Designed miniproteins, single chains, continued (4). Designs and how they scored, part 11

Each design is a single chain, and the fold is of that chain. pLDDT is the mean over its residues in the fold that is shown.

## One batch from the design tools (miniprotein)

Design m12350
Fold by ESMFold2-Fast:
Structure m12350 (fold): chain A 65 residues (1-65)
Amino acid sequence: MTLEQLEKAKKEAIDKYGLSEKAANTILLGYLFGVDEETIIKTLVDKYGVPREKAEEALKIVREY
């Protein structure tokens, strides 16, 4: 997956799920650095207050690109 595709996925997650820029950046950086999906989801829930369902859907968008 290219950096351009990841940036597009980030914007889609912000627009569709109302994620903050910081939460969306956490998904992007976690994916780029090979962090496991559960760790990314837990960070979104615990640090950024993102509901688990929205965190899982946003991560899925990044993975589908």
Scores: mean pLDDT 74

Design m12351
Fold by ESMFold2-Fast:
Structure m12351 (fold): chain A 67 residues (1-67)
Amino acid sequence: MEEELEREIVEAFAEMTLAIAKLDVQRGRADEARAFADRQLTRLHEELGMPEEVVARARADLDAIFA
């Protein structure tokens, strides 16, 4: 249960990060949005132990937002 909850929380933070980035791109702040999202995903991996596979998927989704 604890591992599942931690994973769900980290995944939720990744989803929020992508949502914020998408909104900032729509506001014309693409460079700031990209920098924020990259920094946030790195912190989620390093500080909260987000699995590399989840980070890779989130980064791929991030790249799609900026394509």
Scores: mean pLDDT 75

Design m12352
Fold by ESMFold2-Fast:
Structure m12352 (fold): chain A 79 residues (1-79)
Amino acid sequence: SLEEQLKKAAEAAAELFKEYPDKVVDIRVYYDPETGEIIVTIETKGSKEDLDRIVQKAKELLEKAGITNAKVEGILVEE
């Protein structure tokens, strides 16, 4: 079900708080009914390179969890 997919996506994305505790500020997971995608928004501190690495890790975690319809969006909250 969609609810089960959202729960799996949220649990997978939450691993980023453990791997990058000083960089990941917030993670939001929601369904976009207009696109049919699960949107994962990650707010990070640090450099653009930190953001890119964390976004890539998020994609890997979601793929490992079996989520194929996810869009990962990274937001840098500090330079």
Scores: mean pLDDT 84

Design m12353
Fold by ESMFold2-Fast:
Structure m12353 (fold): chain A 111 residues (1-111)
Amino acid sequence: AEEAAKALKAAVESLLAPSSNITVEVEVEGDNVKVTIKQKVSPEDAAAIREAAPVVEAAIRSVPGVVSAKVSVPSETEIEIEIVVKAEAATEEFFRQVQAALAEAARAAGF
């Protein structure tokens, strides 16, 4: 779980090109790994993501090994994506599958 969490964190951070506006947290939760991605955005982008949240959540949940997925907009300038994945599935390949699912969801939602 710890090694899987470390690998997943590295993959997520690399792919998101971490800046002062992006925070990634990876936590081991028993037999699961929780990934929390927080990003500061414009109020317009936050509103758009709030509207698309169910589509994004469904896309993440379609990836094998996902236990839960939640997209939230905690403020008018911040978005948060929480993914809980089984530790055995928490690999770089898993995150690439999540990215592919998110890209498909974005296309379907008109992004």
Scores: mean pLDDT 71

Design m12354
Fold by ESMFold2-Fast:
Structure m12354 (fold): chain A 94 residues (1-94)
Amino acid sequence: TEELIEAVKKLAKETGTPEEVVNKLIELIKKYEPSEEELKELKERARKVAEENGEESEEAFERMLGVAVIEYIYKKMDEEEKKELIELEEKVEK
């Protein structure tokens, strides 16, 4: 799980995502913790996407892993959790 948390934190720094939103995403990653098999699939998908984009660097892989993790969490979230995340994003932007 630490690898997924680090990937999301790195992506958040690059995109300017507020710290409160990052903390909520970390909470959701811990709540919906991927199995070892799901983690392997996320890593393999991230590598393939990075390779397809012509970016074989570890930096590109970490970025794609962050994206894959956010997509995974989004699919696991219920409607109330999605609303909380949206409201938190709006609150920290204003």
Scores: mean pLDDT 76

Design m12355
Fold by ESMFold2-Fast:
Structure m12355 (fold): chain A 59 residues (1-59)
Amino acid sequence: MYDGMSRRDVMTAISQDPQAVADYLGISVNDIRTNPVAVINRAMARGVMTQEVVPPTPQ
């Protein structure tokens, strides 16, 4: 149900600040440009695109 929303949010973040997304996922900006689908798969593997991935709001 929320899958499409989480994926689109990640894509929006990539569009606005690809460097921050690359740093967060541990990849390069070139990886984002070359294969955005692999970036989404990486985000899922890291737990970024799950319903319970927010930290206890430290910042």
Scores: mean pLDDT 62

Design m12356
Fold by ESMFold2-Fast:
Structure m12356 (fold): chain A 92 residues (1-92)
Amino acid sequence: MADAFLDEMLDRLGLTPEERARVRAIFDQARADVQKLREKAKKEGLPFTEENKKKLIDEMSEVSKILSEAASKHRTLREVVDAVLAWERERE
């Protein structure tokens, strides 16, 4: 379910297969890191440390950056439309 939701979200954002693979890899890594930290905390009886929280936030912020950059890069349709409008204007 979670993977299907992620795939649908990435599809709706118009990401390339490479951008989708990169975002998914970062999410998979973040999930693995969270699981590892939970297992360590459970074994040691220690709370989730601020250092571990910061690392996870930093990893997730990279995903946000990729998504923002991808949304900005998918200006291809906008650039094509702008080029067509410029061409039409020269012919008027």
Scores: mean pLDDT 59

Design m12357
Fold by ESMFold2-Fast:
Structure m12357 (fold): chain A 94 residues (1-94)
Amino acid sequence: SAAELERFKEVLEEDIKLAEELLEKDPDNKEALLALIGGYTLLGTLYEELGDYEKAKEYYEKAKEYASKLEEIPEEFLEHLKGLQEKVREIVAS
């Protein structure tokens, strides 16, 4: 489980980096914004489950900042993200 969490964290951090690079080139790119919302939300969930509430709060605030740039967030995106948050909780609990 610890090795799975570390790999998951590394994948999220790389996805965030790529999305930030995409957003720098295209500031209104909805795909990049959704990826950043998702990535930061999942990092927030990960640190919350690990008991690091300060880091969790920082990541959730980052997700909220990117969400504020969108007029509408697709419902299917939010449902998918909720499913990924549950998988993070399962990995931590295992």
Scores: mean pLDDT 85

Design m12358
Fold by ESMFold2-Fast:
Structure m12358 (fold): chain A 112 residues (1-112)
Amino acid sequence: SVEELRARFEELKARLDAATTPEEFKQIVREMLRLAREAIDAGEITLAVELISYAASYVLNAFERGELTPEEVREFVAEIRELLDKLKAKGAPDTLISAVEQLVARLEAAVA
């Protein structure tokens, strides 16, 4: 249910705030992107975009702090691009597609 997906998102946010190592951070971000995939498959497009946006923002901030390598950021960009393709295949609104495309562009520009 959307309520169960949203509860899992809130748990992941709390875990991300408590993360003390780059490894813990990367694992939680991967779980957040996995939850985004589940949300897309369930037709919860708005929640999926919220999950992707949250994950992408934290990846960018961690990279700016020197906690992630350019290669690690590129790995997350590849996962987000795969989710973007799934969103397009599900007929997500152009405004939500554009929001994710802008996040991908920002991450790619940061590691260029």
Scores: mean pLDDT 89

Design m12359
Fold by ESMFold2-Fast:
Structure m12359 (fold): chain A 86 residues (1-86)
Amino acid sequence: MKAVLRVTVVSAPGAAVRNLARLLTALREAGVEILAAHGEVAGDTGTLWLEVPAEDAERARAVITETAAADPDVRSFTVEDAASLP
């Protein structure tokens, strides 16, 4: 089974792409398998859709939450379950 997570990050000006890249790096370093990914940036808002094995979904959510919370350039973030990639 698979899970899809939608991550929305509101960043300091110019930081959105870097913040999404940091999330992907943190997931890779934590050993979370990314089956598919889609990223979009609009102004200071980055959105990342991640397809992961369902058993990895809680670990992925924890890694994303920890990484975003530790980043001083992240103003706000949300991690939600999504039905599918866009």
Scores: mean pLDDT 84

Design m12360
Fold by ESMFold2-Fast:
Structure m12360 (fold): chain A 70 residues (1-70)
Amino acid sequence: SKKEVEKKYVVEMLLIIGDGVDKVVNVRRQSKKNNESMDEVQEKIDKINEENKKKLKELKEKYYKKLKEV
């Protein structure tokens, strides 16, 4: 059903968002331990955010097609 497809989309979206948050938290923890500059930390976070945006876009396109078929 359409509702089941929408539910799966939301679950997969939340998993991607959660994974991105975990990666950012780990970068911040590592930066404190290694005395990394704020610029180095921000560059790593920006890369994580960029990859997450790509994953979310791909997920949206995938489910947009599935929703048209239901």
Scores: mean pLDDT 85

Design m12361
Fold by ESMFold2-Fast:
Parts: structure tokens; sequence; C-alpha cells
Structure m12361 (fold): chain A 84 residues (1-84)
């Protein structure tokens, strides 16, 4: 029982971090240092491009798709935790 709760919490926490970092870029991209933007791009670009390729979405929308998928995963994890 506890192991399942911890796994759901870990999943929710990871999704929240991805969402926060991607939204920060979207909202404050012009104010963020280029080095920070490059570091975030290097971290998430492989995941975003893989997801876009799997869903047949243009690479230009890859980060938006990753954000939307992360929000879905977070909602599912939080709902599962709420039902426990």
Amino acid sequence: MEKRIEELRARAEESRRIIAELRRVGENGTELPLEELQALGARYQPLALKLAEEKGVPKELAFQLLLEESERVLQEAEEALRRL
C-alpha cells in the first residue's frame, strides 16, 4: 500500500517540476539567461522530440506537447492519490 502511494507521489512531483520549468520558459523566455534556456532545452528536447515523433506532431510543437502530457500525468497521479 505505502509503496504505491510513494510511486504516485514521485510521479506527481516529477511532472510538477517539468511543468514548472517549461512554463517558466514560456512565460519568461526573453528574461531567462541564454545558458539556462540551453540547459533546459538539452534536458527536455530528447523527451519532447520522441513524444512528438510518436504522436506524429511537428517538432516545433514538441515542447507544448510535452507540457500537455506532463499535465495529464500529474492529474492522473493526483486523482489516484485522492482515491486512496
Scores: mean pLDDT 75

Design m12362
Fold by ESMFold2-Fast:
Structure m12362 (fold): chain A 94 residues (1-94)
Amino acid sequence: SMEEVLKKVEELMKKMEEAVKNKDLETFKEIVEELKEFASKLSKEEQEILLRKVEQGFARLYLDMEERNIDKDFLDEVLKLMRELAKYLEELVK
């Protein structure tokens, strides 16, 4: 359901924010894979909603990382994972 999609994306975005605060790249990778698996089981309409919410969450996460002066190497790896997830979700909704 749409409500389950919204709840799941909120939970995973909060976990991603926590992983970034803890500089935990492995947990961030695990959450990305969980999001991909979750997205693959959704209808096209639900995938479009998920993509929009993930894009909004990533914009917020990027601003938070800038404010926190996150280490460049960690930032580059997180941005790479964010781009890979965005590309995966965009291909699903085509």
Scores: mean pLDDT 85

Design m12363
Fold by ESMFold2-Fast:
Parts: structure tokens; C-alpha cells; sequence
Structure m12363 (fold): chain A 91 residues (1-91)
């Protein structure tokens, strides 16, 4: 697994790209460790399918990653405090 922490200022968003290069489904877990709610959009760049989740403080969401697929993850801080999120990638 791979882990990354992101801090996002109020009203800002962060974007990153991920690849599941394996032959098996992967999983992306996003944990909100901060005081601000975040809106997450995960888009499969090969199919164009996207999923959204609103993640409140202390909550988490999981997204399935198809084999051999590339994804864009967009995280927007909807609150007035700095957001702190942990991304956990399981391939």
C-alpha cells in the first residue's frame, strides 16, 4: 500500500493522478483527519466514469480502482478550516 497526506486551504482544491497498473482491482481510501468537510471526485480517465463523495470530519470513503486504469482524484475543501486528508492506495 501507498499513503499520502494532503493539506488543503479553505476554498482550495488539490488534484492528483493515480494508476492501477496491476491485473487486479485496487482500492483508494480517503480519510478526513481535519476539521473541514471535503468533496472528493474520482474519475476514471480511460472510461470517463466518475464517483463523488462528501467526507465529513472523522469520516472516510472508499473507491474501487479498475485493473489497468488511470484515475484523477480531485479534493475540494468546502469548510473554513484547513483540511487534512490521508489517501491510502491499495493495489
Amino acid sequence: SREQELEIEPGESRSLELENASDAPGRLRIENEGESAVLVRVTNLDSGESQEALIAPGQSAEFELAPGSRYRVEIENLGNERARVRLILEL
Scores: mean pLDDT 86

Design m12364
Fold by ESMFold2-Fast:
Structure m12364 (fold): chain A 78 residues (1-78)
Amino acid sequence: VEEIVKEFAEKEGISMEAAIAYVATALYELGKKEEAEKLLVEKLGISRDAIPLVVELAKRFSPELVEKAKELVKKYGL
């Protein structure tokens, strides 16, 4: 998962924190909820109860980045 985040940050020219948020949102949308929660809680310090709000904000702010993150996650077999 760290490799996916790093590649996404470099490819899109965004911060590691932003890449974590979009990759975690993509994982959540693809049904990989536990992996999304682990990434947000452990890497960004976000509380588990705030995760649905983070996902909603990412989808509203940059839906195109969420879709790109989904395709990258799928390429890694997740």
Scores: mean pLDDT 81

Design m12365
Fold by ESMFold2-Fast:
Structure m12365 (fold): chain A 83 residues (1-83)
Amino acid sequence: SDLYEYYLEQMKEYAIETGRLAGVEEETRKKMEEAKTIDEVFDVAGTMYDRTKETGTPEQTTQAGNLMNLAYGYRLQALGYQS
């Protein structure tokens, strides 16, 4: 659990930094900072991806998509590969 919490925190920090560079709104970045679960992180990552897709560059959209994929992968692991 401690290791999972560590990786979740690292993912949130990466998301906030990448979102800041992509011009994602401070309000959305704060929601990422306040996220307590992988489900919350995934939800905010989706919002950041949608925002970046509409107003960002192709490179920024790719970065946001990579973050969303990373969060999705961790979400599947957290759910124990539920079939």
Scores: mean pLDDT 73

Design m12366
Fold by ESMFold2-Fast:
Structure m12366 (fold): chain A 72 residues (1-72)
Amino acid sequence: MRKELIELARKGAKYAEDGDGKKAAKVFREAAKVGPPVLSLSFEEIARLAEDGRTKEAARNSRLLAEMLEGL
């Protein structure tokens, strides 16, 4: 689970950094489905940022989540 969430967070961040908010949001929503409730809320918010064209913020927040998960 933790490894899968880190991979999804990084994959979504990469799409967002490439300017593909639609693909980024799809990946973040997949992460929200497989994670625990507290992380699901975070990924849903990041997905919304990506859908709203705030892809730089979505990428930054997703990378921070991945770093936090790796540090556990």
Scores: mean pLDDT 82

Design m12367
Fold by ESMFold2-Fast:
Structure m12367 (fold): chain A 67 residues (1-67)
Amino acid sequence: MLKLTVYLPTADISEVKKELLKIEGVSVTSLGDNTLQVDVPEDKYDEVKKIIEENGGVILKIEEAVT
């Protein structure tokens, strides 16, 4: 599982959060006004990345959530 720190310059972060939560195995935590932490299975990474980038977001950090 990958842990992503994501910045979103969107007016409605809640909409992006809802779209990400529709993906099986994905969880999302708000870290700040425009910053999300996204836990994603490795096989869903490309799908999550596409949603983030299509909403003008940037992946600031990628970490393995557990060994």
Scores: mean pLDDT 78

Design m12368
Fold by ESMFold2-Fast:
Structure m12368 (fold): chain A 70 residues (1-70)
Amino acid sequence: MKLSKEERKEVAFYIAEATLKIIHLLTSGTEEARKQAAELDKKVDEILEKYNRGEITVEEFKAEVEKLLA
């Protein structure tokens, strides 16, 4: 696997956005928000693992994460 400087920045940015949303959901104090946070965390991890294994492209990674954050 080869990551360009630009690809590395894009992946890091999307991971940071997902992490911030997870933290925000956890701090909402509701059981529903905590369940949403757990589901989001799991799905982001699954997408990241696929990207790390070379199964998806940076563009596919970005699209999948954006769907989760919508």
Scores: mean pLDDT 79

Design m12369
Fold by ESMFold2-Fast:
Structure m12369 (fold): chain A 117 residues (1-117)
Amino acid sequence: MEEILNPSKEQALKAAKEVGRALVELARLGHLDEIRVYIEDGKPVAELTRIAPHLSDEAARLARKALRGALIVGNALKQGKVTFEEIEKAFREAGAEVKKISEDEYLIRPLPEALAA
């Protein structure tokens, strides 16, 4: 919990890469997953916006890991511990894309290239 609420820059960059890898794996398991991260009442919230009706145990584990990582990233960005550019680079290195929708909202998706066998 401490890592989620007060992450270091290193923890945030690691979390971004773990989120990216988890989304690629979720997509390969037949889920078309997208994570939305937004600020509500000054606090980051992370949610899956596209998800299959049933998750395997593996998919549920990956989804939980991705949501936790997204909260770490959101808190680090909000606290100015990392820049959006650093997070965007970390996601790309892990096979994912992060899109800034507004100052307080982001979408994370797997890159099509990362879904290749």
Scores: mean pLDDT 79

Design m12370
Fold by ESMFold2-Fast:
Structure m12370 (fold): chain A 118 residues (1-118)
Amino acid sequence: SYDDKLREYLEALRTAPPEEQEKLLDKFIEDMKKLTPEQRADGLLTLFTALAGRPDVSPEVLEKAANALIEAMKELTPEQRKRYAEHLKTVLDTLAAERPEYRELVEKIKQKIDELLK
């Protein structure tokens, strides 16, 4: 099920060393392609939030996760798109406040969100 698959990836990610995080993200993105657009956006937002909470996550992995989420959001209704964008922006604001080294990446992702919403 979607919930079982999401739980398994979140559990694996929680204990994954930095070098395994990108591999797990790639496999998650591939597995999400078989789901509905809303499940795909929900799963990717959940995974992005978990990755953003990791002190050892790389900017490249975060950007890859954000790009996958933005791509999934293109298939949503305008109302759903705005809701997911607001949630993602909240996660990004927290990340930028807690980790100054990610501020440039956060601004880059926010620009992509704004382009999606126009």
Scores: mean pLDDT 87

Design m12371
Fold by ESMFold2-Fast:
Structure m12371 (fold): chain A 95 residues (1-95)
Amino acid sequence: SLEEFERQLQRLVEQFKQKLENDDLSGATRIHMEMLDLAYNASPEALPVVARALREMSRAAYEKSLKEKNPSHSRHLRGIGDDLRRVADWLERQA
């Protein structure tokens, strides 16, 4: 159901934030890819919910990038943020 799907998305968002807080960049990247897979397989009615989840993840990635002292890790986090934002923008135009 849409409600079950929304709960699944929210669990992934929370897991993504937890990976960022633990400096687990590989774990965050895995969740990012899993979220994109869900986005590309989402029904039309779910697109706004997915876009909202992606925007929340994008914001978290950008906030983490600003606190990240390692320049390579900071660039990677900005890249994740940019990718999530672009996909969210695209989904909102489809809805």
Scores: mean pLDDT 87

Design m12372
Fold by ESMFold2-Fast:
Structure m12372 (fold): chain A 104 residues (1-104)
Amino acid sequence: MSDIEKGLKLAEEAIEHLLAARQAVDNKDYATAREHLDRVEKLLDEIAKLFPIFKKTVDEIKREIASAREALDNGDYDAAREELDKVSELVSKIYIYLKMEYDI
């Protein structure tokens, strides 16, 4: 399996966990939302290992995840949702970039 194929699978899993985190926030299940965000950070670390070019973007996403966690700790649903939307946009950009490199 190529590094690009590995990166695509990691990004896809990160997107799935972000969707689950957003659903958990909508259900006010903040513990489950935090668990999915922990998984996203681990998947992003693996992406940054495979593709050092994404390190700055991954560091930015991790800061947005920290902001989402702070919003969840404060019970600020709207702020948490806005930060999750920013995280989802940045992860989707990584996925699209890798997909463009993989497509023949």
Scores: mean pLDDT 86

Design m12373
Fold by ESMFold2-Fast:
Structure m12373 (fold): chain A 73 residues (1-73)
Amino acid sequence: SELKEAQERLDELKKRLYENKENIPVSTYTKLLFLLIAIGGEIFVAEKTGNKSELEKAKEDIEELEKRLDEAV
């Protein structure tokens, strides 16, 4: 399902963020962590309510998190 794919992609980005923690400035790491938490909330709302707009928002924010993480490492 698209929800499962979004969750798996978020879990991979979470792992990557944690593995690169020592290589990222603390202020940048904190901002990326807050974005990660926000995406988790969007996926949670999409799962519980069936709201497709929250799922699309989560997908867009996942792409933004990946882009910012690529720029940070």
Scores: mean pLDDT 86

Design m12374
Fold by ESMFold2-Fast:
Structure m12374 (fold): chain A 85 residues (1-85)
Amino acid sequence: SEEDKQIEAAIKEVAERLAKELGMKAAYTQVLKVEGNTRTVEITLAGDGVLQRYIVEVRLENGSVVIKTLEAEEKLFDEIVIEVP
């Protein structure tokens, strides 16, 4: 669906931002769970022999993708809002 594509794009953007902030070379995303309009996503950041894992909740809400950190080894944000055009 269009909503799925918008959510996927927002997740990739956040994964890239996290990789950059933590000095990681790569970011991988996996959807773990879908419940209605909410997705639970694992973001794995990789660099120089280390891995860091984020578990985030992703929801499309009022024309924006809201990404909330549920679990992280190093928590950089509580919530990020990405406006959908």
Scores: mean pLDDT 80

Design m12375
Fold by ESMFold2-Fast:
Structure m12375 (fold): chain A 60 residues (1-60)
Amino acid sequence: SVLKKIFDLVEQGKYEEAFELAKKNKLYWLAAAFAMLFATTDKAEDPRKLAGEAMDLIAE
């Protein structure tokens, strides 16, 4: 069910909310994927910071 909510947010263009919901639910692989998507599609204000945060989540 939480995956449906996350993808509903992506469909609405709410990428940062989708990323935060993925992190909150410990879906770190999905959060990392969203961070890369945001960085490559000009959706992130600071793509390096976002990528670093995502790497920290999946490195553990």
Scores: mean pLDDT 70

Design m12376
Fold by ESMFold2-Fast:
Structure m12376 (fold): chain A 75 residues (1-75)
Amino acid sequence: MEAEAEEVARRGEEVMRRAAEVAAQLASPSDRDTVLAALRRWGAGLVAIARADVEAGKRLTDALEEAVAAAEAAL
């Protein structure tokens, strides 16, 4: 259980890092700053949630994976 929570948290952090890389490709400096600030806040929350509630962490990580895939497809 503890190891699984850590793996979910690590995976979430990795997905957020990928999302930040996608955000860095945005042409608007204002949009990049806004998105990067949001991603930093989301990353911290995701790690905390995954450690407190593994099931919620898994669902949130899945939703984030889908969002990142959609962003990649849009670029």
Scores: mean pLDDT 71

Design m12377
Fold by ESMFold2-Fast:
Structure m12377 (fold): chain A 58 residues (1-58)
Amino acid sequence: MAERRERVRRVAEYVLAHLDRPISTAELAAVVGLSVAAFRRLFKEVTGVSPARFLRLL
């Protein structure tokens, strides 16, 4: 769990640093070195929401 939570934390920090522009799910997947599908699965498993839904909350 710790490694997966750390990757999600890094993604959240990246989003907060770049709120001045639109951010894609593909861009976030690249930040943690995962495919879009693997990133979506990881993010939902850790946070309970999809990356697209998370970005809509910001």
Scores: mean pLDDT 77

Design m12378
Fold by ESMFold2-Fast:
Structure m12378 (fold): chain A 60 residues (1-60)
Amino acid sequence: SMTSVSSRMNSVTSRMGRVMGNYRRSVNNGNTGRSRRYGRSMSSMSRSYSGSMNTMRMMM
């Protein structure tokens, strides 16, 4: 439903902000392993966000 898609998008947006914050903090600390993990998470979240937006557009 539309409500479920909106909720998922809000959740992804919040998580992306958190992951980006952790990613920048990891880069500042020189922790390459942690930075790599956060980079992968951001890529996955970006894909989920795009999918949710496309689904929402099709439903509207």
Scores: mean pLDDT 63

Design m12379
Fold by ESMFold2-Fast:
Structure m12379 (fold): chain A 71 residues (1-71)
Amino acid sequence: MSREELEELAKELGEALENGDWERADELRERLRGALSPEQAAALDRVWEQWKAGELSPEDFRAALRKIVEV
């Protein structure tokens, strides 16, 4: 999967969460995890747990996802 494809998946994940589509968000997260390096996948897991804990705004979550896929 290319960087462009990873960026598109991250964008779609953010949009699914913004729309409250948790089933789609979970599917997109698993697809993204499978395409990321172990380091990027660990970063995604960390950001996801922070989001679930209510520690991140949707805006900050999307910014963190972009940063992960741009590395």
Scores: mean pLDDT 77

Design m12380
Fold by ESMFold2-Fast:
Structure m12380 (fold): chain A 77 residues (1-77)
Amino acid sequence: MEKRLQESREIAREIGREFRDMVDESEAEAEEIIANNDLKEIEKLREELLKTPGKLTLALLLQSAIKKEKKKAAEAA
């Protein structure tokens, strides 16, 4: 979803300017993961990416998406 991806971009921007160019590439990969996986699968992938050198930006983008989905679920309950 466009809004969720925009919010992920904003959060990634907060983690530092040095990652800006890397964020664009990681964001494209994150968009694919978010579009093709459910929340449980995204969270599992995030845990694996946190352990992978060079994948921290992608893991943080997925963490942002997970937080948004959990907040929406809690507010809907």
Scores: mean pLDDT 69

Design m12381
Fold by ESMFold2-Fast:
Structure m12381 (fold): chain A 80 residues (1-80)
Amino acid sequence: SSAALYEAMVAAGKLVAALRAGDEAALRSMSPEELRAAADFLRQMARTYERMGRLDDAAAWREVAEAAERVLAEQERKAA
């Protein structure tokens, strides 16, 4: 839905801002739902740019998606 897409874009924006600032507290404060939404959106962006032949842009989107996935994995390990 358009609302889900908007929420995923907002989550991705929060993640990118925190990564650019080196703000580990902001990254840890993101919910698992926000991190999953951000990672999924960023993976979709990577696939879209790869399909367009824009490989450098696709790699950049993938790198940020992998960062979201690492933060999520750390939160899940702490919950186990």
Scores: mean pLDDT 84

Design m12382
Fold by ESMFold2-Fast:
Structure m12382 (fold): chain A 107 residues (1-107)
Amino acid sequence: MKSIQEKALEILNQVVEEHPLETAPILLPPDLSVLPRYLDVVPNWVSLSTIKQDIESGKIKSFEEFLAKMQELLDNVLKSVPPSNPGAADAQAVFEHFKQLVEETEL
């Protein structure tokens, strides 16, 4: 049986491959030269690359922790952009896809 960490990495990689445009803005940490005030609004930045590192290092040990980090990422996006921004809708769609894949994996 695959470990929770292996399954979480497979889910993360699948969503990035299936949704490259929607995941691109949240894949890497923010460029503070372009967004110098970003950390003043969102002091605890979470990216998909940060979540991947946390899975690989064993900091994320359950699907509940995995989804909690994905929720934190979504909350950070929703704090940084207005609801009318397409990035808000894209981040919500990506989160719902992660949630669905976790549910399918847990049976």
Scores: mean pLDDT 73

Design m12383
Fold by ESMFold2-Fast:
Structure m12383 (fold): chain A 100 residues (1-100)
Amino acid sequence: SLKELLEELLKTVEELLELVENNAPAEEIVRKAQEALKIAKEIAKLAPDDPRALEIVNMMVGVLALAEEYLKTGDEKTRQLLRDKVLQLKEKIEEYLKEI
C-alpha cells in the first residue's frame, strides 16, 4: 500500500504540474495541491519513521503554500516558482519509488 500511495501521489503531482504549466485557474491548482497533500500525509502515516516520507509532506506543504499565494496574487513569478517546486517534488517521489 505504500508503493500504491506513492504511485497515486506521483500521478496527482504530474496532474498538478500540467495544471500549473497550462495556466489553469488558480482555484484548480490549489484543489489539486490539497489532494496531493492528503495523499502525502497518508504516506507519512504508513512510514512515520521514514525521513523521506516526512520530506515529501514538507515539500507538499510548501507547494500548497505557493499555490495559495498564486491564487491571492496571480503573480507570474510565483507560478514559475510553484512549477519549479512541483518538479523537485516529482523527482523526490520518483527517487523514493525506486528505493522500495
Scores: mean pLDDT 90

